Designed miniproteins, single chains. Designs and how they scored, part 105

Each design is a single chain, and the fold is of that chain. pLDDT is the mean over its residues in the fold that is shown.

## One batch from the design tools (miniprotein)

Design m3640
Fold by ESMFold2-Fast:
Structure m3640 (fold): chain A 82 residues (1-82)
Amino acid sequence: SAVQKLRDIRRDIREKTLSQRELAEKYGVSVGLISKVERALKGDEAALEEVIDYLGLDEESREAVRETLRLLQELEEAPVLP
């Protein structure tokens, strides 16, 4: 599913073992999508909306992806609040 794929991408981003290009190749997506996922996880609302639009999902799947990205964003930010 798109939700599971995003969770896997986030895990690999956190591990820092692969470049954006290598992540794009591994998951069969564009480098631009990987860049937008990284920005969305860091709190970029415009990037979050662009990721949802890029995936071209039905409305139900888009909502699930939006909620998943928001949750993952909160998990990334929680330990590093200013």
Scores: mean pLDDT 70

Design m3641
Fold by ESMFold2-Fast:
Order: sequence, then C-alpha cells, then structure tokens
Structure m3641 (fold): chain A 57 residues (1-57)
Amino acid sequence: KIKQGQQLNQQGVQAAQQGDTDTAAQLTQKSVSLYVDSGNYDLAQQSSQQVSQAVQQ
C-alpha cells in the first residue's frame, strides 16, 4: 500500500505541474486514503503538502 500511495502522489504532482488540478486533487485524495488506511499519517501529511507546493509553482 505504501508504494502504491507514493506512485499516486507522484502522478498527482505531475498532474498539478501540467495544470490539471482536478486530476491532481483526485490522485492526492487516493494517495492520502491509502496512507491513512495503513496507519502512515506522516506520509499522508507529506503527500498533501507536496501536491499543494506543486500547484503553487
């Protein structure tokens, strides 16, 4: 589950960089859900922050 969450997070960052904010939000939500379900709250928080930063840049 952790590796799948990391993959979804990377795809979300790429979508945000391409201006597809809807896809970025959807992928980030899936990544966060996988991390939370696995008890990895720190990774869930990092995932949200990384995509937010990518959208701002």
Scores: mean pLDDT 74

Design m3642
Fold by ESMFold2-Fast:
Structure m3642 (fold): chain A 82 residues (1-82)
Amino acid sequence: SLRDELLAAARAGDEEALVRLFVEMGRRLMSSMQGSFSDRATLLRAVLELLRGELEEVLREAGAPDPQLAERVMARVAEALA
């Protein structure tokens, strides 16, 4: 499952895998939430906030909190979704 892939990547500290998986999640969220927002910038900000929360939960569940990894992943995800 996607959850199992996310946990495996988080436990391994695999930045590339986390970026890939979160970009795909972000694209799905952008598509599903588009009708709820008047402009793309507001939609993107909302999606990035949801993804950050999910990343923080995944890292916590993996037992490997790394704030610098989280920031690098989110920066790359934000660039890919912009």
Scores: mean pLDDT 85

Design m3643
Fold by ESMFold2-Fast:
Structure m3643 (fold): chain A 68 residues (1-68)
Amino acid sequence: MTPLQKEVRERVKERIEERKEEYSDEEVETMLNAIDGKLTEPPSERVLQELQRITHEVLEELAAERAA
């Protein structure tokens, strides 16, 4: 895993934990398992969309930091 991938993964996990009240415990667990590559079954469409949204936010922040 590249240093950038590690940074993205850590920030996404932190953001999920910060926003855990917006999700069910099951959704939080599924998102964290997806990030760690521990999924045993396909996640729901909602979980995929939320994970993609959070990941995109983190990537945009890192891109802005790199460009500045």
Scores: mean pLDDT 77

Design m3644
Fold by ESMFold2-Fast:
Structure m3644 (fold): chain A 80 residues (1-80)
Amino acid sequence: SMVETYLKYLDAELAKALAAERSEATRQTLRRIHAGFKDELKKNKDNHFKTLQILLQATEVMKAAARGASPAELEEIYKG
């Protein structure tokens, strides 16, 4: 399913972000945000517009993490 593809994508992106991250606080924040996105994707699996919006938001969080964003900055992006 499309949602299963998105979940695998987000798991891979999280693994990549965690491997590059040296801050345990940032790693814990990324894990919490990732769990939130996965929960939202599962709850909205039949709403293609909503799942796309969730995926785009998750991509913005992962881009920020790659730029070295702090836990506070990651939470702000996650909130929208």
Scores: mean pLDDT 85

Design m3645
Fold by ESMFold2-Fast:
Structure m3645 (fold): chain A 67 residues (1-67)
Amino acid sequence: MTPETLEELARASEEAAELLSKSKNPYDQKAAEYFKKAAEAARAGNGKEALDYETLGSLYRMKSAIE
């Protein structure tokens, strides 16, 4: 993963975390926590960890939409 890709991932994850953290839905709140961790991992240069946390955030966001 390139530094530019990590920066893009970090920004997208930070935006998602900010938005979802304002939700009263517990799945959205959990998704926000994972997106925050994804952004932190991306900022640290840990691309694999960032993608793993992005995946978890997306799964919880999907749970919020279904339930």
Scores: mean pLDDT 82

Design m3646
Fold by ESMFold2-Fast:
Structure m3646 (fold): chain A 66 residues (1-66)
Amino acid sequence: MPPWAGDEEHTLKSIEKHLREQVKRGLTKEKLRELARQHGVELPDDTSVEEIIKAIAESQLRLSER
């Protein structure tokens, strides 16, 4: 399903859920920070895992608008 199908909140929650599942499968905080940088997002050293997930989800949602 395309990321723009449905409302914005549903799309964000789907992306966040996917990232949280990857973390549960062993994805480290450092790998999440790397993914954020790949999506054009740079975050402070003290950024929490949840904040990194949200930043990546928002970036992916914005990229789907082009």
Scores: mean pLDDT 73

Design m3647
Fold by ESMFold2-Fast:
Structure m3647 (fold): chain A 95 residues (1-95)
Amino acid sequence: MLSPSEKRELGLQLDYAESMLQELKTDEEIRQELSRLSGLTVLGLASALLLKNGDYEEAEKLLNKRKELVENNRSPSQEELDEVIDLAIRALQKL
């Protein structure tokens, strides 16, 4: 379950994601833009997009993964990033 503090952080990330993604028109453009960001930033943005769509369980899973990586001073693998980018693109298609 997300804390009230974590929900506020997601709100700020959502505002940023909406501003950034308003200019993107295709899945290819979204994929290219997300690939320029750090892996931890991509996890945060994907979580915010899933939350906006009401996919709370998937958003919580990504947030827990991000938290684990931060706590252990680790970055997501390329395979993990590819999965997260695919989730973000699907979330945007539902908007």
Scores: mean pLDDT 72

Design m3648
Fold by ESMFold2-Fast:
Structure m3648 (fold): chain A 81 residues (1-81)
Amino acid sequence: KKDELLQKAIGHMTKAGKIAYEFGDKAEELAKMGDKGVQSLKDGKKAVELFRDTAKKAEKVGLTEAAEHLRKAAEYIEKSL
């Protein structure tokens, strides 16, 4: 159900955010985008867009694992809509 999918999305967002914070100043903007995505989770479609864009940014700076978690978060949010 929707609640289960949203919990899976939150789990992946938490993992991506932790990875971003571990890279410090280089990933500060990506960490802030993750926090904003959690706040916009109830907006559904907006959250999906934010996480997909953040994943592209993470991938461009070499944070491939964080990008994958952000893509999974977006996927679960989209499935919950």
Scores: mean pLDDT 68

Design m3649
Fold by ESMFold2-Fast:
Structure m3649 (fold): chain A 87 residues (1-87)
Amino acid sequence: DEILKKLLEQAEELAEQILKAKDPEEKDRLALELETILGIIKIYHAVTGKGEEEIKKIRELAKRILEERDDLTPLARANLTAIANDE
């Protein structure tokens, strides 16, 4: 699925950007963008029945960021935690 592939590629790129981000505002923005991509895939999954594996991978990306970075803002940490623990 080309749509799911592109959305997952965007999520992976955002995760790498969050790991390298220095500015608090940038960390907040990128974390919110990752949450937005997850939201789009969840809607796509609800409509088509596809995207469960991509949702799982994005949750794993959020968990990895939380494990690798101790200098996240409270907002970025909250958003990434919500992504990682979303059912």
Scores: mean pLDDT 85

Design m3650
Fold by ESMFold2-Fast:
Formats: structure tokens, sequence, C-alpha cells
Structure m3650 (fold): chain A 61 residues (1-61)
């Protein structure tokens, strides 16, 4: 779980660095698709998305 959260956060940060005008919705949608590809449970996906959303909210100030 820790590893999945770390990778998801790193991907979100990378997306924002490459396109600072990318929407929060687009970033979260990509993270959700990645979590689905990893075969995570619904609970695990929600945990990953919450961690990413908190990080993205800090970066979108």
Amino acid sequence: MEEAIKMAVELAESMLKRNPKISKETVLAQIRAMAEAWGLSEEEKEEVLKAVEEKVDELYK
C-alpha cells in the first residue's frame, strides 16, 4: 500500500510539473486508472486517491 501511494503521488507531481494547467480532475482520473490497472481493491483505490488529492490540493494553491 505504501508503495502504491508513493508511486501515485510521484505520478501526480510529474503530471503537474509537465503541465501546470492540468485540471485536478484529470490528474485524479489518471491515478484512478493506474490503481485499477494495479488490481487494487475499492478500499485501496480510495486510500490512494485520498493521498493524491491531499498532495494535489497543496500543489494547486
Scores: mean pLDDT 77

Design m3651
Fold by ESMFold2-Fast:
Structure m3651 (fold): chain A 61 residues (1-61)
Amino acid sequence: SAARDRSYVDQLLAWFRREARSMSPEERAAAREALLAMIKQELPQLADEFAAGLDRIEAEL
């Protein structure tokens, strides 16, 4: 369901928000690339929203 898919994306963004502050810039870039590649493959309709969410988190670091 769309609601379940959005919940999953929100959970990944929450995970990234928690973990990103302890990562190096290189580790953070690699994690972002891997997560975005996964969402593009599994939930392509949410990829743009997910990428925007990652950008917002990185801007707040």
Scores: mean pLDDT 87

Design m3652
Fold by ESMFold2-Fast:
Parts: sequence; C-alpha cells; structure tokens
Structure m3652 (fold): chain A 77 residues (1-77)
Amino acid sequence: MSPEEQAALLLEAYRESDVVGRGLILRAVGLAAAGDFAEAEALLRSVLPEEQAAAVMAYLRAHPERARELLLEMARL
C-alpha cells in the first residue's frame, strides 16, 4: 500500500466514524505525531479493524511528520 493510500485509508475511517470514533482517531494521530506510537496503536485498534489499524500505524511510524498534515486534513472534514 502506498503512503497516499494509507493516508486516504485513515481519512476515510475518520469520515465514517461517529463523534467518539473521530475523537479517538484524532488523539491517536496526535500521539503518533508526538512519537508515542504504542499508545497511538492501542487507540487505533479500539476504533479500526486490526488490519487497517496495522496499515495506518506502519504509515505513521514511517512518516511521523505526515501525522501533522493528516491532523490538518481531518480538521477540514
């Protein structure tokens, strides 16, 4: 999966989530931006299917600076 596909997966999951799910996803991406990947993964796994959470976490671990851009993109949704 390309980085663009992984980012799109996260944004789609955010759009499809209710208010609680969106809050948890925002918190998880914020934690990943801060380098707290273990806590970010735990939160994502509580909201997303395991395979999707794993793909998103792989992306965030590889591209932590992109987490800030994703937060801005989610804020526009």
Scores: mean pLDDT 80

Design m3653
Fold by ESMFold2-Fast:
Structure m3653 (fold): chain A 76 residues (1-76)
Amino acid sequence: MTKVLSREEALKVLPPNTTIASTRGEDALSVIPKLPKGAALYITSGTLTSEHVKAATEHGIPYIIVDENVEVVAEL
């Protein structure tokens, strides 16, 4: 199950060797399939949707990190 974290939460819980890829919300669906399993996705701007969380979960991405300026429209 993919966990959605704030930047501050991510600093406390992410393993030190976690691959982190940063993207805008609009690019996230195209980026997720290219990430290694176990990577974290950092959304730096735009919108986080339920489709992003589904795609991350299906691709084995355990963490989505959301910046403070990101609009969250997914109930999690």
Scores: mean pLDDT 80

Design m3654
Fold by ESMFold2-Fast:
Structure m3654 (fold): chain A 78 residues (1-78)
Amino acid sequence: KEKELLEALTEALAEYSKTKSREELLRYAARVAVYLVKKEGLSKEKAIDIVLEALKRAGIRVSRKELEEAYEEVEKEL
């Protein structure tokens, strides 16, 4: 379940990294984390952990702090 989600997100991020800026990728990743919390019922910490691992596997360098800040921005826009 979580492993399949991690693999799918890693593939999506790797593909998007070919055409999207780092900022766009970060916002996309943050939106996925918010979705996992609001629609799938995951804790914020667990959603951020999964998304950070996917970013790392896709070769995108993002700190936990950057993703947490982007999460807060995206959540406010909803």
Scores: mean pLDDT 83

Design m3655
Fold by ESMFold2-Fast:
Structure m3655 (fold): chain A 97 residues (1-97)
Amino acid sequence: NEKYEKAIKVLETFIDSWDLLNTPAREKYPTREELLEAPVFDFFAAYLNISKEEARKYLIDFLEKLGISKEEAQEIVDYIEKNNLTVKEFIDYLKKK
């Protein structure tokens, strides 16, 4: 699925660059390994300095910008929330699409 491959590539590139990024979120997640084990909404909330509720909305918007429909983005985000997925599990979930 080409649109999910784009989303995966963007996320993996970002994660692989994590140890080089100058962001306050690295105080909470200092390494790539710790980032991968972070709950998705906790990570986005820390990275963007927003609430977990706002992080949910921003993740939907992010996925839509990568070519995933709003309905599919909402289903993905609901699945992340229901299962409390880590960043690693989120990427693995997208790889199964």
Scores: mean pLDDT 83

Design m3656
Fold by ESMFold2-Fast:
Structure m3656 (fold): chain A 87 residues (1-87)
Amino acid sequence: GLPEEVLQILEDLKKWTEDAIKQLEENPSDALAQKILQQAQDLLNQMQKLYDAAKKANAVGPLIQLLLQQAQDMLKKLTEAINKVKK
């Protein structure tokens, strides 16, 4: 159901963010940084919409809220990594 879909997307975002940071550290380029930044913004927007939908359907539990905050922290780290490359 929708809550399981939200949890799956948050886990996928976590894995994607870890891979993106690794790619930027191993093969830094401005073009890659721009692509990753755009994808990160799109994923964050999708995550927020799904979180709101889950809240309306189930009254969001602490687990979903914790994973959302964790994903936001990972996106912050990704943004910091991108800023180092775009220089």
Scores: mean pLDDT 71

Design m3657
Fold by ESMFold2-Fast:
Structure m3657 (fold): chain A 61 residues (1-61)
Amino acid sequence: SMADYLEKKEKIYKAVEEKRGKAAGLAVLHELDILEKEVGPEEAIKIVKENLEKSGIKVEL
């Protein structure tokens, strides 16, 4: 759902903000917006989560 997608986006933002700061968090949200248009919201969240976890940022969705 849209509400579920927005909640997951907020959790991703907060995880990145906590580890790398607000500018990095906003950059990841911008990446999600671009990716969502290409692959859809569910796959965009999956790709970004996997990339963040590979870089050492844990995301609990």
Scores: mean pLDDT 84

Design m3658
Fold by ESMFold2-Fast:
Structure m3658 (fold): chain A 74 residues (1-74)
Amino acid sequence: MSLEEWTESALKLVNSFSSASPEQLRQIVLWLVKELREAGLSVEEIEEILNAIKETLDEEHQKVVDEVLKEVRE
């Protein structure tokens, strides 16, 4: 699967939970990061996907993605 296909799938998944609680969104984003890592994506590719998702979310949900990005960079 290409980086674009992963980004599209991730955007579709996360946007379907745009009305979810921050805690629920965090679980979904963490699951997504695990799936991307298992698929063999680099940290840089995962960061690109998460940044693309972040731009489509409200400020409250953007903070959740920012917290996950910090964890990915460790």
Scores: mean pLDDT 79

Design m3659
Fold by ESMFold2-Fast:
Structure m3659 (fold): chain A 92 residues (1-92)
Amino acid sequence: APPGVGLLEWAAMQAGLSPERAAAIASGARRPSAEEVAAINAVLQAALAAAGVTATVTVTVDPETGRLLVHLSGVTDADADAVARLGAEVAG
């Protein structure tokens, strides 16, 4: 599995998707709907805000692969540790 798949799968499940649907979206086997993308974005933004991260999350769909792409804007050095810790907790 590519790095970060665990974080996207977790976020999709927190957005109310089934484990099977979340895994399919995170792996790129299923293209998410616009509503599913917005819900996953909101979950990731809320998780980062709860960790004290001021960065803006933008989740998009890669048109070639159908996989989710996560972009962070306004990341500081202080934000980097919080982002890494969140990813490690979800992946481990």
Scores: mean pLDDT 74

Design m3660
Fold by ESMFold2-Fast:
Structure m3660 (fold): chain A 77 residues (1-77)
Amino acid sequence: MTLVDEVNAILKEFKKSPEEVAKMVIEEGEKVAAGEPDPARAESIRQQAELVAAMLTDPQLAVELEEAAAKAKAAAE
């Protein structure tokens, strides 16, 4: 199951617009990050929430960001 599959399942369950779900994802990401004592992990959570929100509002941007994330992961290893 990919992140895109999980996002599509959530959208179907909540029957919300992508923009509404994107706002909820950012809000939950901020709450989780605020509770995270490790600053690096907190920043990672915020970045993941922003990435998911961007993918929800622009399908073309989602593909580009997924490719960029894969390249960043490969470069970091």
Scores: mean pLDDT 69

Design m3661
Fold by ESMFold2-Fast:
Structure m3661 (fold): chain A 100 residues (1-100)
Amino acid sequence: MEEAEQALAALDYGIERVKKAKSKDELIETLQYLIDVLEELRKRSKNPELQKILDETIAGLRKILEDLKSGKISVEEAKQRVIDLLEQTKAKIEEIRKKM
């Protein structure tokens, strides 16, 4: 329960920071910070369903980060993809929390 709440809080903070990023470099720093936070939460988690969701989300964030760094996507496209991914992750975590 507390693990799910910590993950949801990290995702909410991540979404707000992504929205506020004004440059490619700021967005890259924000994504790297968020990945590091989610990796730590994943390592501390005892819930295998939450671990799986966090693993999938981390993989998605790493892909967006690579595409952004390589110039394959714009800053605005990267922001939208991250927000969409984090909102989907929040929904999945809320479903697990309700069934726990």
Scores: mean pLDDT 86

Design m3662
Fold by ESMFold2-Fast:
Structure m3662 (fold): chain A 80 residues (1-80)
Amino acid sequence: SLKEKLRKYYIEKAEKFADENGFSPELKKRLIELVERVVDWILENFPDYSEEERKKILDEALDSLINMFKVLQKIEEEKA
């Protein structure tokens, strides 16, 4: 349940960002899939980390992914 709550929190943040920034359905799907994989990887590989430590890492990871996906959005717009 704690794993599901963290996964849901970051997926909802990524989904909201994609919707607010006009991402295509395909780009939105790719962002959500990658965010879910990163969350699951952190939860599986750093079980001894506190909730605060995991959130700090995941917040940084999400910010980095969002910046990368902004670049991908521009490239997709140029290809259309």
Scores: mean pLDDT 84

Design m3663
Fold by ESMFold2-Fast:
Structure m3663 (fold): chain A 79 residues (1-79)
Amino acid sequence: MVRERIIELLRRYYETVDEEALEEAARLVKEAGLSVEEIAELLAEALGISVEQLREIARGADTPAARELVERLERAAAA
């Protein structure tokens, strides 16, 4: 399933900083037509945090890597 694959790729990026995994996750997000809310849920699950905590990171830039990840995925969904 595409959601499971995206979560796997996001976890791989988080653990190893594998840029290819992030690019593939962004591509799958775009192909699946996922909403920003659905992306937030998948990313929160991949990182092992709550959606609320993810929103705080995205707004506050508390974790630059997590913020960039959110921005790239949201941009992919919007395109």
Scores: mean pLDDT 70

Design m3664
Fold by ESMFold2-Fast:
Structure m3664 (fold): chain A 80 residues (1-80)
Amino acid sequence: ITKEQVEKMIEIAKETVESANLSEEQREEFNKLLEEARRLAEEGKYLEAARLIYLGLIKAGLSEDDITDFQAKALEIVNE
């Protein structure tokens, strides 16, 4: 996994959260996790960053459909 793949995952995750019907508090918590994921990526911990994004989406309370769609997109990015 590369830095560019993690950056793309962050972009998709942000768009997924913005389109979801989440509370302001849930969005703020998720944004904090995205900042942590960016920090991990800056440290070269790309796999840890990607995993944190995925766990963040689950904990934010996104629908199963939104999580499944994100997983499919993330797998496409990693398998390029």
Scores: mean pLDDT 76

Design m3665
Fold by ESMFold2-Fast:
Structure m3665 (fold): chain A 73 residues (1-73)
Amino acid sequence: LEKLAEQIKSLAETIAEIERRAGVPEEEAERIGLAGAVAFEKGILAAIAKSQNLPQEEVEEQLKLIEEAAKKV
């Protein structure tokens, strides 16, 4: 969970930096960054779940971890 939170934070900060350079206000850039990072993690999980035929229970557990990690950022 902590490691996932660190990954989401790092990705969110990267996206926010790109948005700030494009002239988006800092607070809005931070929101876009976090939303983008969470969407990316969920998208990767969906792709892996489909390719590896992961059980729905395991996918739901991983989605919960992503949401909890996002709350820590």
Scores: mean pLDDT 81

Design m3666
Fold by ESMFold2-Fast:
Structure m3666 (fold): chain A 95 residues (1-95)
Amino acid sequence: SPREQLRQDVELLESGVDLLIEEAKRTTNPNQLKELGKLVGELGLDLLYLAQQAKKLGDEETLKRIIDIVRRLIEELPEEARPYAQYTLELIESM
């Protein structure tokens, strides 16, 4: 079903987010942090897309899960990369 596909897509993307957070916690190199910032931007667009799908399906639980994932990115990322996750949250909240 569309809801089952959405859940699977969120689970796959959340795994990628978890790996990115772990890498960011271990990263002290400014060039690597810059590359991680780009990946946060790309994941942010994917999270926005899934949030739009959750809203279209009326899947409030999955939408909340996506918002919680974005909030975790904001909490766990270095200050320099947080604006990418913050912008994603603002776009989701403005839907």
Scores: mean pLDDT 84

Design m3667
Fold by ESMFold2-Fast:
Structure m3667 (fold): chain A 65 residues (1-65)
Amino acid sequence: GDVTITYTIDEEISDDPEARAALIAKMREAGEKARAERAKLKEEYGIPEDKIHTIGIVGGERFGA
């Protein structure tokens, strides 16, 4: 079956420049970790890329990738 990688960032979306910069940095880090996990699943388990899904949760909001 399909495999889903889920990452969660416990920070709310804000218009504050400092909070926004911190959130963007955390989102980039989470994205890089998800990318590494996708590579591991492909290399170790031979799972096709089209069967690997990524879901992000930021401040309780769900984002598909």
Scores: mean pLDDT 73

Design m3668
Fold by ESMFold2-Fast:
Structure m3668 (fold): chain A 84 residues (1-84)
Amino acid sequence: MANAEELVRAIQESEDLLVAEVLLMALGGEAYVLARKKNTPEARELMDEILRQIHEAARALRAGDRERAREHLERALRLFKQLA
């Protein structure tokens, strides 16, 4: 949870798109690690949904839509709470 919140904040504060994309990949890695540790079908479904939200945030950032990226990252954080 704390690591995911820090990564989301760093993504939102980043002015460099390449740095933001690397941080989005790190956020996806956090979801993967948590889901693998739980090792349940429900955790896998939550991971898939988190990864979908991260992918949509990446698309929004590439389009210059910071607000839409923020919405998707906030949804990802809510799903991280369920996965933890």
Scores: mean pLDDT 83

Design m3669
Fold by ESMFold2-Fast:
Structure m3669 (fold): chain A 99 residues (1-99)
Amino acid sequence: AAEREEVLRRYGEAAGVPAEAIRRLLEAIRNGDVEAALRVAEELAARGDVWAAELAASLRNISGGKHVDAQGKEVDPSKILSAVAPHLEAGIRAAAEAA
């Protein structure tokens, strides 16, 4: 927890993004809450963050699109978000460590 909060704080400071907004985004992603994640991503995109604008576009696609698993069965958007959550968190962590 403490190390993660420090990484997010440094990312927020370096990128000019509030650490609390990044924390809210990661929590929403981990919880599979597509609507909450989209809200935070759009808030960050409004500040001029290109990565957040791309994330918001992806989340809109997840929310409004028809998604199928490898077996052709329709997948709940929240499950898609939960499945990609580790990759999204790793990307945000890598960006914070590069700053």
Scores: mean pLDDT 65

Design m3670
Fold by ESMFold2-Fast:
Structure m3670 (fold): chain A 97 residues (1-97)
Amino acid sequence: MEEEKKKLLEEILEKLKKAIEEGKKAEEEFQVELIREGVLEKDEIKAYAGTLNLKYLEEAVKTGDILTAWFKELLELSEYKGDKEEAIKKMKEVYEA
């Protein structure tokens, strides 16, 4: 019983580490895509290279809108200088239409 629990914990930890690394890469790729699609201009957003906190996941669970929750956190963490409401609308028009 104890050996099985230890192996399960090690597998979960390894999956979490891999998910964090893949999430960071996907976030960088999505920032480039947002600029290419005209949702954000290159000068409107600081390059964000940090680790996301869990706040957007709480909002995503409550609203069922993962993209909007994540995008709102991105705008906050990157110190976005433009109109956040307009940026969210543009993002939705590109990815939800």
Scores: mean pLDDT 66

Design m3671
Fold by ESMFold2-Fast:
Structure m3671 (fold): chain A 80 residues (1-80)
Amino acid sequence: MPSAEEVLERLKAAVAEYAALAKQFKAAQAAGVVDPELIAALNAAHRQVQELAALLLKVGTPEQIAEAEAFIAEKEAEIA
């Protein structure tokens, strides 16, 4: 069973990967490029974030959940 700390670290890593892929996707769209592999990677990263976030809600402390929410909000702002 993963620890709450392990889940938090994995979630932060997954969110960072999602943000990086989302920035690449926006750049590709601006250049008029459609990359099916990038779209597939972005969808996979999004699914991983959702799964890890749901798991953290079950095993995390209120402080760990708040840390994850703050990190997600920061990365979402960076994508915009």
Scores: mean pLDDT 83

Design m3672
Fold by ESMFold2-Fast:
Structure m3672 (fold): chain A 65 residues (1-65)
Amino acid sequence: MSARERLQREVSRGAARLLEAKSEAERQAVVDETKARLRAIAAEEGVPEAVLDAYLAGLDAFYAA
């Protein structure tokens, strides 16, 4: 699996979990966990900072919606 596929899958998983979350604490935990996993994947795969930032911004936009 490519680095981009891993990052996109993690964002999609985080977004799905956000829709299922029942409290603000659960939503914050999902966001924090997803961001931590995205950063770990980026570090492991040598993903450029700009690419990681785009995925993090996408997650933040989905959380705010």
Scores: mean pLDDT 79

Design m3673
Fold by ESMFold2-Fast:
Order: C-alpha cells, then structure tokens, then sequence
Structure m3673 (fold): chain A 78 residues (1-78)
C-alpha cells in the first residue's frame, strides 16, 4: 500500500539520521527529499499542496522547505 511505502521512506530516513552528527541543513535536505517523494508516491499536485500549506501554516522556514520539495516533485513529473 502507499501508506506502507511512506512508512518505509520515513524509516529509511530515520535510520540514516543521527541527531548527534546531523546538521540543521542536512535535516532540512532530508525533509525536502521525503516530502518530494511523498508527493510523487501519493500523486499529490505540488501546486495544490503548496497552496494548502500557505493557507494553514505560518512558519516561513517550513513553507520554504515545502516549496523546494514541490519544485523537485514537479521536475520529476516532467
């Protein structure tokens, strides 16, 4: 199922993530990759997802992470 695949993606990133050695930028990059893969896996429209995030989330850093993830998902579809 898509849910099981999403769980595997999260588990894979978690296994690679070491809180003692992972930098803020490395963590942000892992989140960008995970979000982009999730958008592709669930066939989420990147533009619709960005719009929903902007309407419901005020955290500027998170919005930037989502925008970059959506850009990557859009490029992967082309």
Amino acid sequence: SKEAEAERLVAERRAAWDPATTTREELAEMLRELLAETMLLFEIDPEEFIRAVRENVSNEEFIRVVEEAARRAREARE
Scores: mean pLDDT 75

Design m3674
Fold by ESMFold2-Fast:
Structure m3674 (fold): chain A 98 residues (1-98)
Amino acid sequence: MEKEEALKKYEELNEELAKLAHENAEKLRPPLEAAAEEHRATHDPSKEEAGVEAAGRLLQILADVLGVKEKLIEMLELAKKADPEHAEAIDKLLKMLE
């Protein structure tokens, strides 16, 4: 798959997931607020890894609430193909979803 094809499919999935998140905002609000409070309590601004862990937790909440774990995994795999220089960070997010 060429980078342009991967990026286009990523954008299509992102729009679909954004619409689902908007339609389910009330279901997402409590777990997202709880995760944000935990992040604020444990965040060390000197650690880059804290950002990846926070992003991974957000994706887990989206997967659980919206039932879109497989779509999130596909989106992350497409992101790796479109932006291979960030592959290590994306691999960490994929492991958190598995």
Scores: mean pLDDT 74

Design m3675
Fold by ESMFold2-Fast:
Structure m3675 (fold): chain A 79 residues (1-79)
Amino acid sequence: MVPSEEERRVGEAILKLIGERMTLEKLAEEAGLSKPTLRRALARLLARTDPAVFREFLRHVAPSEEVAEHNYELLLSMR
């Protein structure tokens, strides 16, 4: 399935903020979406991804394991 425009924006916001501790507010601002819209788009995006692959990706690009784990837990808490 093709990602929606909202899912694409959420993915791009994650990539921009991946080097820092994310918040729902920062993700919504970077994606240009309201918090409820961000949560729905993120839930759909995460439903299409393997959680193990996603976690390893975050570890690879984050400056520390602590930042990677913080961001992983935040993103999973919204699905």
Scores: mean pLDDT 75

